# Ledger of designs, part 111: designed miniproteins, single chains, continued (4)

Each design is a single chain, and the fold is of that chain. pLDDT is the mean over its residues in the fold that is shown.

## One batch from the design tools (miniprotein)

Design m15865
Fold by ESMFold2-Fast:
Structure m15865 (fold): chain A 93 residues (1-93)
Amino acid sequence: SLKVGVISASKPINIYSSNEEYIETIKKIAEKLGFEIKKVSSSFDLSDIDPDANNIVVSETPDPAVEALPNVVQFLPSDSPELIEAFLISLHQ
């Protein structure tokens, strides 16, 4: 049975970003906090959304339709590592 995906500490992380430094930053924070990295991709498509993962999308132009998805979070490439860490910590609550 498919449950609507929600962001949670029990799910692995998928990273969608073309920025290699940002990918490395997210991976380091996620691994430090005990998350598994399942997938890294430079492109994001709504048809490829993984309901069994926390999907992190890094984009210069965040899409409100993507933001409405229960298991997707969007960040700007300009967002700080502290913001990402605070977000990932919140998944443990």
Scores: mean pLDDT 72

Design m15866
Fold by ESMFold2-Fast:
Structure m15866 (fold): chain A 68 residues (1-68)
Amino acid sequence: SPEKKLSEIVGKKLEEARKTLSPLKFAALFAEIGKEANKAMEMLKEGVPEEEVLKKFEERIEEIMKKV
């Protein structure tokens, strides 16, 4: 399911960040990723193709991670 794929992407990125970032920076990243995951779920509910949503989500997470 698209939801499972989103959860797997989030889990992998958060695991990498947890090992690298301070607790405060990790909390900020977690909050931003959560907002982007909510946007991705909204797009899926509106009928945007799964492949497009996942690609946009991964690109956005990559941008967020570069800023921490």
Scores: mean pLDDT 80

Design m15867
Fold by ESMFold2-Fast:
Structure m15867 (fold): chain A 59 residues (1-59)
Amino acid sequence: KEELRKKLLEAGLSETEAEAYILVVEDKLSLSEVARKLGLSSRETLERLIKAGKAHKEL
């Protein structure tokens, strides 16, 4: 939902980090699919997902 994106952005995440997390959690995409959609490497996507997940858990 849009609410999750807003919370992640308010927690200090970038637009790309919030988008990556939403694609995994709400759209249930694999790491490879998220990397493809965002134009990032799998490593870059994983780093963004870890950052987003940490921020979300600390909310």
Scores: mean pLDDT 76

Design m15868
Fold by ESMFold2-Fast:
Structure m15868 (fold): chain A 93 residues (1-93)
Amino acid sequence: MKKELEEFREHLLKQGMDPEEIESKSDEELEVILETARKLREIGEQIDILLEAKKAIKEDEPKEKIEELLKKLKNKEFQEALKEFIKEYEEKK
């Protein structure tokens, strides 16, 4: 809603976006950018989970912890990448 768009304008300003560019954008355009930013944030979270899972595998953490991290991965490409990494790591053991 309006408050979220105002907070998002402030966030973009903090990120170094041109103030005139921010002011020129319609609420409709900002909603599209906000949705894109939310998707990028979700992707960032998924990357962090993938990196944590890779670290857990390298550190020989319990299978239960690796399974839990795999379950948290919603991105299919990241799930496949992690499964491939597990297979490759098992073959090298």
Scores: mean pLDDT 74

Design m15869
Fold by ESMFold2-Fast:
Structure m15869 (fold): chain A 72 residues (1-72)
Amino acid sequence: SAMEEKLKELHEELGEAQRQLAEALATASPEQRAAAEAVLAETEARVAAEKDPLEAAETALEGARRALEAAR
């Protein structure tokens, strides 16, 4: 189904974003790390509140990308 295909794509992109975030956090300053962690905490709360799995996956991906930007 289109939903299952889109979820797979989002999960793959999320995995890549999380990998890049982990690498960035390893070399981030304390200030960059704190900013990234704040974005991740906000994102986690939003994902937990979201009932649509597709919207939850999209929110998680956007949050991971924002956290990556904060970590650089």
Scores: mean pLDDT 86

Design m15870
Fold by ESMFold2-Fast:
Structure m15870 (fold): chain A 100 residues (1-100)
Amino acid sequence: EQQKIAEQIRKAMEEGAEEAEKENRELTDEEYEKLVKEIHELIEKLKDPSLSKEEALEIVKRLSYLLTLLARKARKEKGKVAEEVQKLVAEMIEAIDKWL
């Protein structure tokens, strides 16, 4: 069962990243701040013990999508943006590990 949910999480992450790669646009600073806020809200939702497996997988897919867009901006910009994106990725991984 744990092996099955890990595989489902991996597929959700891959699907989110693939959808982000279809978005050929640069994030504005205002969009970046809004997406960072959404990521924090989604990570907190992922920690909710009443969350269904289906809802958790949708959140993981959305997080992967948003983080892939942010990583693209971080590759063009050095310093603070790259550090913030790395921190958000670590927080997402920690939240997923608690779900497993």
Scores: mean pLDDT 79

Design m15871
Fold by ESMFold2-Fast:
Structure m15871 (fold): chain A 79 residues (1-79)
Amino acid sequence: MMQKIAEVLRETLARVKAAKSQEEAQAAVKEGLARIAVLAGADEATAEKMAERIVAERYADKSVEEIAADLAALLARVE
C-alpha cells in the first residue's frame, strides 16, 4: 500500500510542478488525494469529497511552490 501511495504522490508532485496556475496545482492535488483515499478503501465518490475538503482546508491559499514543497515532504515520509 505505502509503495502505491508513494507512486501517486510522485505523479501528483510532478503535475503540481508542471502546473501553470494555482487552480491547476489544486486540481492535481485533489485528483492525487482521491486516488490515495481509494487505495485506503474509500469509494470513488467519498474519496472525491474527502480530497475536495482537504484541498479547501490545506491548499486553498497556497502557491504552486508551497503545494509542491508540502507534497515533497509527504513523499519523503512515505518513502
Scores: mean pLDDT 81

Design m15872
Fold by ESMFold2-Fast:
Structure m15872 (fold): chain A 91 residues (1-91)
Amino acid sequence: SEQRKQALEKLKEILEEARKAVEAGDLEGAIRLLEEAAKLLDEMAAQGLLTDEEYNKLSSLIEAALLHVRAGDLEGAIEAIEEAIKELEKL
């Protein structure tokens, strides 16, 4: 659906901004953006825009990115964000 496409594009934009924040050392900004991504993902699932499999995969990657940022593992955070973006590009 068009609504699904627009929501996926917005989610990708938030994740790309989160990656840039991590690369810039803006950990507070990265956490905020990843939390926004998680919220959008939950809203998409509630609206029936995602399958359970798609939701579980993306939510796990966003959660992993958040855990890496909070642990100060910037490389791990970037890898998790990039994997989430790649999974979105397959949808």
Scores: mean pLDDT 91

Design m15873
Fold by ESMFold2-Fast:
Structure m15873 (fold): chain A 88 residues (1-88)
Amino acid sequence: SKEVHLSVDADSDETVMDLARKIVDLVMNQGNNVHVTVKTDERKDYVATLLVNLMQYLSGERIDVERSGNTVTITTEKATVTVTFELK
């Protein structure tokens, strides 16, 4: 499996939805491990929750989620997603 790196500015719910769709495709359909850097403001916790909920909805399965500081690790049956939040 390939490692894929993404960087996104989380300026809107639409951007977070597009990110969730892209991650689900890369992980569930292509079996890639995904590393995402998300640049956001004080809404970091909101963005993290929205992203996880959208990925859960789009994948149609239970996702294991672990949070450590500014990093969220999402484990699926096919691959792992690491999301690192950077304040802007």
Scores: mean pLDDT 80

Design m15874
Fold by ESMFold2-Fast:
Structure m15874 (fold): chain A 89 residues (1-89)
Amino acid sequence: MEEKRAAIEAYAAKLAEIDPELAEKFREAALRLVEALEAGDEAAAREAALEAARYLAAAAVLGGADPEELLAATPEEYREAVREGIEEA
């Protein structure tokens, strides 16, 4: 879990080069995901994962990613969250 937290911090730092507020929101959601996984709370983990995916999608589009390619690469369970992030970007 510590390695996952370090990876989240490193990735959030990269996202901050695009949008620092969006990077902070992603960091908060991703850390909540790790905490929910540590607690065995599958419902909270799912909600945090969807929120993190939404902020990642918004950052990716702001960074120049193609929205259609991003959606095509997204697993079904995350598609609605990714679409919402694209619309918010």
Scores: mean pLDDT 80

Design m15875
Fold by ESMFold2-Fast:
Structure m15875 (fold): chain A 96 residues (1-96)
Amino acid sequence: DLVRKELESIIDVIESNPSARQFVLSLETEEQQTRFAEAYLSARGLDYTEESIRYFGIEFVELLKRYINGELSREEFIERGVELFEEVERLDEELK
């Protein structure tokens, strides 16, 4: 599963890189979270609607922060992350 492997790679970056953790924790506004999501999804060739990008940004940054703060285990983060990608795909299809 490409999504699961991507999420595992993100965890490895967060675990090994204090600057990456600080960057994620600095994303406090919906605008900042949306811009992060836009860059992230665009880098992966995912052309979603603005509303889907916003939803993904808010929810994904929240998951990342909860993982960084020790509120989610590695497996819980991956499971919720996979679910979020599936939700965003469904949302985007409904908006197009």
Scores: mean pLDDT 85

Design m15876
Fold by ESMFold2-Fast:
Structure m15876 (fold): chain A 90 residues (1-90)
Amino acid sequence: MTVEELLAELEQPDGTVDAAKLAERLAEESGVPLEEARRAVEAIEKLLGSPPGKLDAKKLLALAKLWGVETVAELLALGLEIAELLERET
């Protein structure tokens, strides 16, 4: 599954994506524990300056395109990499 396909499926009429639903789908499609997918999504939320629990679908797609992320598995990997960078100060 591509990031564009996933975001088209999860995008709400207000242009946002539910963070919990995104984490569930990343875990399902990538075969990873929900805890890891949730960690990735939380890191992406912080990077985008999103309010808790919601992400802007257009900003998320733009991030994926800028970083060369095409697949759901690559989006998970990017989110986990961002999480590690954010955690290095603790």
Scores: mean pLDDT 82

Design m15877
Fold by ESMFold2-Fast:
Structure m15877 (fold): chain A 65 residues (1-65)
Amino acid sequence: SIEEEEKKLAEELTKKIRAAKSLDEQAAVSQEFAPRFGELARERRKTQTDGAASPLRGGNPGKAD
């Protein structure tokens, strides 16, 4: 599940940041994980929209205005 993957990634990021002794290394770790978090965010949005009652990104149903 995406939620579980996101949580795992967050935990791994936190562990690596904690293990990193220098700020430079912390920044590098964050940069390394950023694209993975981005992919999960994309998948989460897609999965939620794909079956859930959430409005589609481009197909905002809205009300009659």
Scores: mean pLDDT 70

Design m15878
Fold by ESMFold2-Fast:
Structure m15878 (fold): chain A 111 residues (1-111)
Amino acid sequence: MEELKKELEETVSELTVLRAKYLQLIKDPNADDEEISKLQAEIDELRKRVEELVKQLAPHFSKEELLEIARKGVEKGREKALEMGFDPEVVDEAAEITLKELEYLINKALE
């Protein structure tokens, strides 16, 4: 169980970083459409993994505990994205989108 919590945090962190990269890329007028499509596919795969992890953890944890894991993952991802040199505004937007999506998935899994 502890391993699944850690995997959720790490996967949410990675999702936040990829979303920051995606948002940064689409604001670049010289961005490669193929690179954008590849990032979208990677984001979709991580989203599926997050949904699966949330479903596995939902029977064992409260909404508050799952949201705490999500928030830790998003913050970790935000820190990594900033270290990678992405624009702070883009990183903040990616973090907010990711957290809202986690809140939706957690609520859905607890229904």
Scores: mean pLDDT 87

Design m15879
Fold by ESMFold2-Fast:
Structure m15879 (fold): chain A 70 residues (1-70)
Amino acid sequence: MQYLVKGGGGKSALVDGSTTLGEAVKASGGEPKGEKAGALIQDVATGQTYAVVAPVDTTVEEAVKIGTLA
């Protein structure tokens, strides 16, 4: 499953659900804050957008399960 991630860097990154949140945020031009990262993540299949803050090693698909609908 694919997700569109905006991690505060002014760009969006299209990533697989198995990509870590830290990697996705960096791909979007953002920087993680230590061991955690914040992002807006859109599930491309459903169009649902989630606001998430999770450890950088959390996968994008796991991060959206603990995120808040945006």
Scores: mean pLDDT 80

Design m15880
Fold by ESMFold2-Fast:
Structure m15880 (fold): chain A 73 residues (1-73)
Amino acid sequence: SPAREQLLALLEELRAFLEEFKDNPFAQKALEHLDGLIEAVRGETDEAVLERALAILQEEREAILEELKKLAE
């Protein structure tokens, strides 16, 4: 699934970013949730769900990263 591959790549990028702030309790909790989401995406068989999730994540990626940077400061 192209959508699954792209979605997993974006989630792994977000994971790598959060790991830079691993000593922050918020980042630790976010990493726990992200690991669960990665597993859910790997198990998802509905391509329409994967495509919708990818579109939302792509649109919100910059906003999420900026908010996480502010919380790490």
Scores: mean pLDDT 76

Design m15881
Fold by ESMFold2-Fast:
Structure m15881 (fold): chain A 66 residues (1-66)
Amino acid sequence: RVSEEAFEAAVRAVRASQPPLTPEAAAKLDEIEAAGPGALERLLRSEDPITRSVAGEIARVARELE
């Protein structure tokens, strides 16, 4: 389970990553941020590959921050 603090830090890090996110990935990041850390497990199993990719990166970064 990802903490709220680690989730917010991971979202910020992914948003600030280089190279910049595509507009579509950036929109999915905003959607995932609004859904919150409790939604990550569901979003990792999303049928949308971009949602899965962005959620996976957030989960990876959140784990690395701990």
Scores: mean pLDDT 79

Design m15882
Fold by ESMFold2-Fast:
Structure m15882 (fold): chain A 86 residues (1-86)
Amino acid sequence: SSKFLEWLEKKNEEAIELGRKAVAAIEAGDVAAAQAAIAELEALRAEVEAYRETLTDPKDIELAEQFIAGLDRVIEALRAELAKLE
């Protein structure tokens, strides 16, 4: 679906920006900023998961699941790096 693909593309752009923000905060030792950016990534993941539940096209479902899996890996890596600062 074109609507889902347009939405997912925007979410991908948001995720990239939030990831960059989280990395910059971790490199600066800014725990509060890093926590905020990771929380925003977690909220974005929840939005994609909620949208996935409304999808009926198997290809769209697969793309959503791959995107969620990618977000989970990024969030896990960022949390691991943040834990070294706490």
Scores: mean pLDDT 89

Design m15883
Fold by ESMFold2-Fast:
Structure m15883 (fold): chain A 96 residues (1-96)
Amino acid sequence: MATLTVTLSGVTGTAEQVREAVLGLAEMAGVEPLSLEVDLDAATGRATVTAVFETKEDAERAARVIADAATNHPDLIQALAPGLKGVRLESVEVSG
């Protein structure tokens, strides 16, 4: 098993919208997390997503798709979770 940690800023939406966006991007990567937790600080707009995958390869595949979408396809993130307009990706890390 491996853990994917995604840190976001500029979140004006809900933890549910962050969850939907990350799950949608993982599905586009062809992988499904065993668990996914979202910690959103509404006062700062900072969110941390922790997702556990069966394999390190699955976690790394999800990380690549998330990083690419956040950098090159912000419209895709808005399509997955319309309330996440203006969200910024601070970091994507894989451990395990």
Scores: mean pLDDT 83

Design m15884
Fold by ESMFold2-Fast:
Structure m15884 (fold): chain A 106 residues (1-106)
Amino acid sequence: ETRAVLEELEPLVQRLVEAIRAGDEARAFELLDELQRRFGLPAELVEQMKAAIRAGDTERALELLGRAVVRLAYERSRSLTPEQRAVAEALMSGDLAAAEEYAAKL
């Protein structure tokens, strides 16, 4: 289940990151609406990301997207092992060093 969700999520997220970095507001909004429709992102979070994109705040938009993606992967993967959960929690908190350490144990 987790693998299939991540395989579909990854290319959509990659396209969204590219659209945000390119300043393509229309494309980024289409991809955000698809992400909300397919993966159930909260409407409030989608609106926060759209607001950041409209403001040209690329860093904030990407930060919000990163947190949303990790949360979606975690929520849809309730069957994660304790090791996989530790990696997901470290990524959600932005602790990349802890995430790498935990991932090495997988």
Scores: mean pLDDT 71

Design m15885
Fold by ESMFold2-Fast:
Structure m15885 (fold): chain A 64 residues (1-64)
Amino acid sequence: MTPEEVRERLLSPDREERIAALREVVKHGTPEQRAAARDAFAEIGKDPEYAVEAALGLILVVSG
């Protein structure tokens, strides 16, 4: 999975796809994939409806 694929999956309108991508990056993500995930969560976090989801996702990616 490329960093671009991580970003696309985390920006998906499909909630199951976002959860699956987050789980994969947290468990098996490379530093480049984790950086892409951080960028995706920064973008998602601009939407007030997703701000909490984005913050929690960022914490999991940074801490894992």
Scores: mean pLDDT 74

Design m15886
Fold by ESMFold2-Fast:
Structure m15886 (fold): chain A 93 residues (1-93)
Amino acid sequence: SEEFEKRLEKAREVAKTIPQSDEPVPDEEYEEAVKLLADFFGVSPELFPTNKEEPPEKIGVFRVAVQEFQRLLGLPVNGKLTKALYEVLKKGF
């Protein structure tokens, strides 16, 4: 998808300006981060969990999406939704 390629290039550019951090996304911002990641991949946010305590299957699918996002950005692939990743998502694509 041409639209996806444009989003990816923008995200890669933004990622270079954000210092990496292991600090997790705050619970109150988790749902927004999930929605932004779903929007990035062009999928329904209903595919992903609405909170950190959702069933393992939804958590697992979301973790794979985070790992793919990290891989596409050239970042360490650990499946952790960090504040740094959330900042990349918030600054747009």
Scores: mean pLDDT 78

Design m15887
Fold by ESMFold2-Fast:
Structure m15887 (fold): chain A 96 residues (1-96)
Amino acid sequence: SSEAEKALEEVKNAKTAEEALEALKKLLKILKEKKTEEDARIAVEGAEVALRKFNDEEIKELALEIGRLYLEVSEDVTLAVGRVLRIIGLIIDNEL
């Protein structure tokens, strides 16, 4: 959706963990309300971008929640599992 794409742009342009967190909360809200594969893919991209830019515990928690919802709405389970494993890998990298 256009709302999800705008929130993704906010994540990409975030200069602080707080700004990224607020944008991820918007993406999660949209995903919970609409539950479409398109909104889920946009939210997962936002989570990956935020995890690459910031080491923040709330971002990690939101990324895992986004990944869980993506698994529920995805029509391509293999692709969805791969993307969730990528989220987990980014979280592990942030702890090392």
Scores: mean pLDDT 84

Design m15888
Fold by ESMFold2-Fast:
Structure m15888 (fold): chain A 77 residues (1-77)
Amino acid sequence: SMEQLAADAPGAVAAARGTIDEIERGLKEGMDPRKLAILEVAARVQYAAAQFAGADPEVLDELKKRIDEVGAKIDAM
């Protein structure tokens, strides 16, 4: 059970990073703010999954900072 949760951590981290990268690109390219907001929700869910799976605290801190930064930019649109 614990080994299964640990095995999901790299996947959840990769998914979160990918979604954050898409948001950062979309912000530069003028993506629809509603689509950006949906991607932000997806990134936060993926972050929660990474946290639940026991991802490294340093990695979780990286993800949280990036999500909060893109979230602030979306909220300012």
Scores: mean pLDDT 83

Design m15889
Fold by ESMFold2-Fast:
Structure m15889 (fold): chain A 65 residues (1-65)
Amino acid sequence: TSEVAAYLWGIGLAIERLGRPVRLELRDGEVVIHLDDPSPEDVAAAEEAGRELSRRTGRRVRVVL
């Protein structure tokens, strides 16, 4: 749980650098990353970060537009 929280914060900071509003939410053991009208590069970055988080926690990660 603490591990997941740390990664959520890390992902949030990384995505924020892309200049897009983001919202991170943990729901029933699933990580949800919300992006508001992102560029293709923003989506790619979020998806890559989500994959890494998923591998480390064993949980599913979803990117929502």
Scores: mean pLDDT 68

Design m15890
Fold by ESMFold2-Fast:
Structure m15890 (fold): chain A 77 residues (1-77)
Amino acid sequence: SLVDEQLRKLLESQMSSEEAKEKVRELFDKRLEVLDELNKILKEEKDTPEGQEKAKELLEELNKLEEEIAELLEKEK
């Protein structure tokens, strides 16, 4: 989403090293992939047990990615 792109740019601007900036980009790219897959599950498989299980796994992956982003931001302070 546009908000996610703006958030990524904001977080990149707070990183002092090029390596940290690249890491932020990679984490946001992965986050976008997970969100796209979650959106597909919600449209096609939302009411199936298999879809619900996959959605839970994707939400856990999103939480992990957000924790990695937060940890990276804290290390740069």
Scores: mean pLDDT 76

Design m15891
Fold by ESMFold2-Fast:
Structure m15891 (fold): chain A 86 residues (1-86)
Amino acid sequence: SLSQRYQQALDRLRQAIGDDDMEGVVEAIEEILRVMVESGLTLDEAEKALLSQIQTLASRRGDEKFEKEMTEAVRRAVERLRRERA
């Protein structure tokens, strides 16, 4: 199910962050975005929703570096997904 794939992608994201594995972070974000698109969002809507969630979490932590690194990972994941459609 989409819910199961979403939860698995979130679990992978958490693990990759803990391992300081930026490539794993990008791959997990790609799967999160794919699930969101399959659930009916456009890629642009999915990107905006995920960036909003990152900003909220970063603000609660006061962690500007984390926000910048996660924002860059989302940008890389979106770029890969756009290339996949070509």
Scores: mean pLDDT 84

Design m15892
Fold by ESMFold2-Fast:
Structure m15892 (fold): chain A 84 residues (1-84)
Amino acid sequence: EFEELIEKVRQKLEELRKAGKGISDKVIEATIKWLEENKDPEDAEKVIEMKNYQELSDYIAKEIADRLIEVGEEFEKWLEERRA
């Protein structure tokens, strides 16, 4: 069930991002990974309901980007300290 929902999310994200700029492959994959980890059907359905690039961009900027920034910056600093 949820796996089918994620498949629809992936297709939707790829279609919507082609209409604009600023959403890379890494952002799409990170968004899908976050949805898979969260396993929230309501959040996945929200993405499937999106109609255009602007809605997707706003969603990523408000809901996903903060998490990606927090996790990415902590992971980056952790790696730098570890290999230094």
Scores: mean pLDDT 67

Design m15893
Fold by ESMFold2-Fast:
Structure m15893 (fold): chain A 60 residues (1-60)
Amino acid sequence: DRTAARIGLALARLEGRRVSRQEARDWVLRNPLDRAQVDDLVRRGLFTRSQLAPFYRPEP
């Protein structure tokens, strides 16, 4: 839950958007992360792949 809010806020900030913590959390829980978003967040040092795994749709 806290991780979902942090992810949503980080994505919003990277795109220059202003969102509430609740909106950020709800967006991430409703919209799984794609590969590009995961790779970008990890490359920027904002999150580890393990932290993002529950919010990503990985192939088996």
Scores: mean pLDDT 77

Design m15894
Fold by ESMFold2-Fast:
Structure m15894 (fold): chain A 83 residues (1-83)
Amino acid sequence: VDEVDEHLRANAYELALEAARQLGLPEEVAEQVAEAVKAALARPGATQQDVIDELSKVPGVGRETALLIVQLMTALANQSLLA
């Protein structure tokens, strides 16, 4: 769990961008998603819920889509650790 969280935090921008692209979001929305995740994780003590809340503020991203992005980011981080 901690290992996945550390890898996810270190690669947050790239993982968020890829997750948004896999969900079929437009490139400009995907970039906004990546920036929102990066900004949320830059805050001391940031939680997964804080990331979901920041993603939900991006136009075209609802809370349900924000949750899917976080789930995909976690899955992609796990694949990177195993590869």
Scores: mean pLDDT 74

Design m15895
Fold by ESMFold2-Fast:
Structure m15895 (fold): chain A 88 residues (1-88)
Amino acid sequence: SSEEEKALEALEQLEKDIEELEKLLEEAKASGNEEELERKRREILEGIERALPQLEKLREAFKDSPEVQKKIEEVEKKLEELRERVEK
């Protein structure tokens, strides 16, 4: 369905956004700027906390879509990995 296609596109965009945030976090760590790193960590953690409930709602809305369910699991795994990188 077009709604399923839109959900997959949104999840793929979120996946790309996570990859970009991971790169920006590593750049902030390499910069040696403690203030900037702390700011980036807060921004990323707030983003993760906001994204997780949205993924839960999407999981419920697309209960019968194996493709959407699989993509949500992949995105959740990447968010957890990003959270661990922030907490290091």
Scores: mean pLDDT 85

Design m15896
Fold by ESMFold2-Fast:
Structure m15896 (fold): chain A 98 residues (1-98)
Amino acid sequence: EIEEIKKEVEEILKNDPSLTEEEKKAILESLTDEDLKALKKAKEELEKFLNSQPNISEEQKEKLLKSFILNAAIAHYLTGDIKVFEELLEEFKKSLEE
């Protein structure tokens, strides 16, 4: 479970061309098991929200989930605060509802 979310974060970071290899490693290493568990919960809550939206395709859903995970991991790295996952989840939900 924790290993799966960690691998997902690692793959998302690996595929981001705006981040250096040092930044990718630092971001990933900043995430504790508790942080990864909280991120997984936030991801699952966003996924449930996206599934309730009639105008979002599966491809758009996948892109939004990856964007959320990337931004959440970066925000956590910059702040050291696990609350950023809940804050970003609410911002993502609001941006989709407008």
Scores: mean pLDDT 83

Design m15897
Fold by ESMFold2-Fast:
Structure m15897 (fold): chain A 87 residues (1-87)
Amino acid sequence: MDPRELAARLIKMAREAIKYLRDQAAALLAADPSLQPMVDRINDLISNAEAALKRAEAGDLLSASEEVLRNIGEAARLLAEMEAQVA
């Protein structure tokens, strides 16, 4: 695969993951307002991932991709913990 095509696919997948995390966190917050601090943390992680995606698009793909994956992964873990708490 062309490295540019691979980069574009990874960036697209990361953006889709970010959208999913935002939408699901908002839905859980609507069900349980006590989850606000966890939602705030997820939004901070998403902001960090979006900043890293801008660096990846600017050509800093290798260092930025690790930061993107770390932030998305931590946000997904927090979302799973929120889902477990809502029952």
Scores: mean pLDDT 82

Design m15898
Fold by ESMFold2-Fast:
Structure m15898 (fold): chain A 81 residues (1-81)
Amino acid sequence: GALEKFEEVVEEALKEPNELLEKEIKDEELKKEALEKVRKAAEETVLEGVNKLSLGYEETLKLATEKGLKIAEEAVKKAKE
């Protein structure tokens, strides 16, 4: 159903951001906060893409992944600065 597809897109969008955070951030507390922020952004982007923008699966996945990666990159930068 729609909820199953939503979760599938969110989980796929999280793969690259989560791998980046796991590799680059060694502080468990900062990593946990960044992971939660990335998940929230991916969920919001998927909901907006599907419900507001009427985007297909592939385009929604791309946007959610891009948004998640930007947040993950910012978290990595802050953890190293």
Scores: mean pLDDT 79

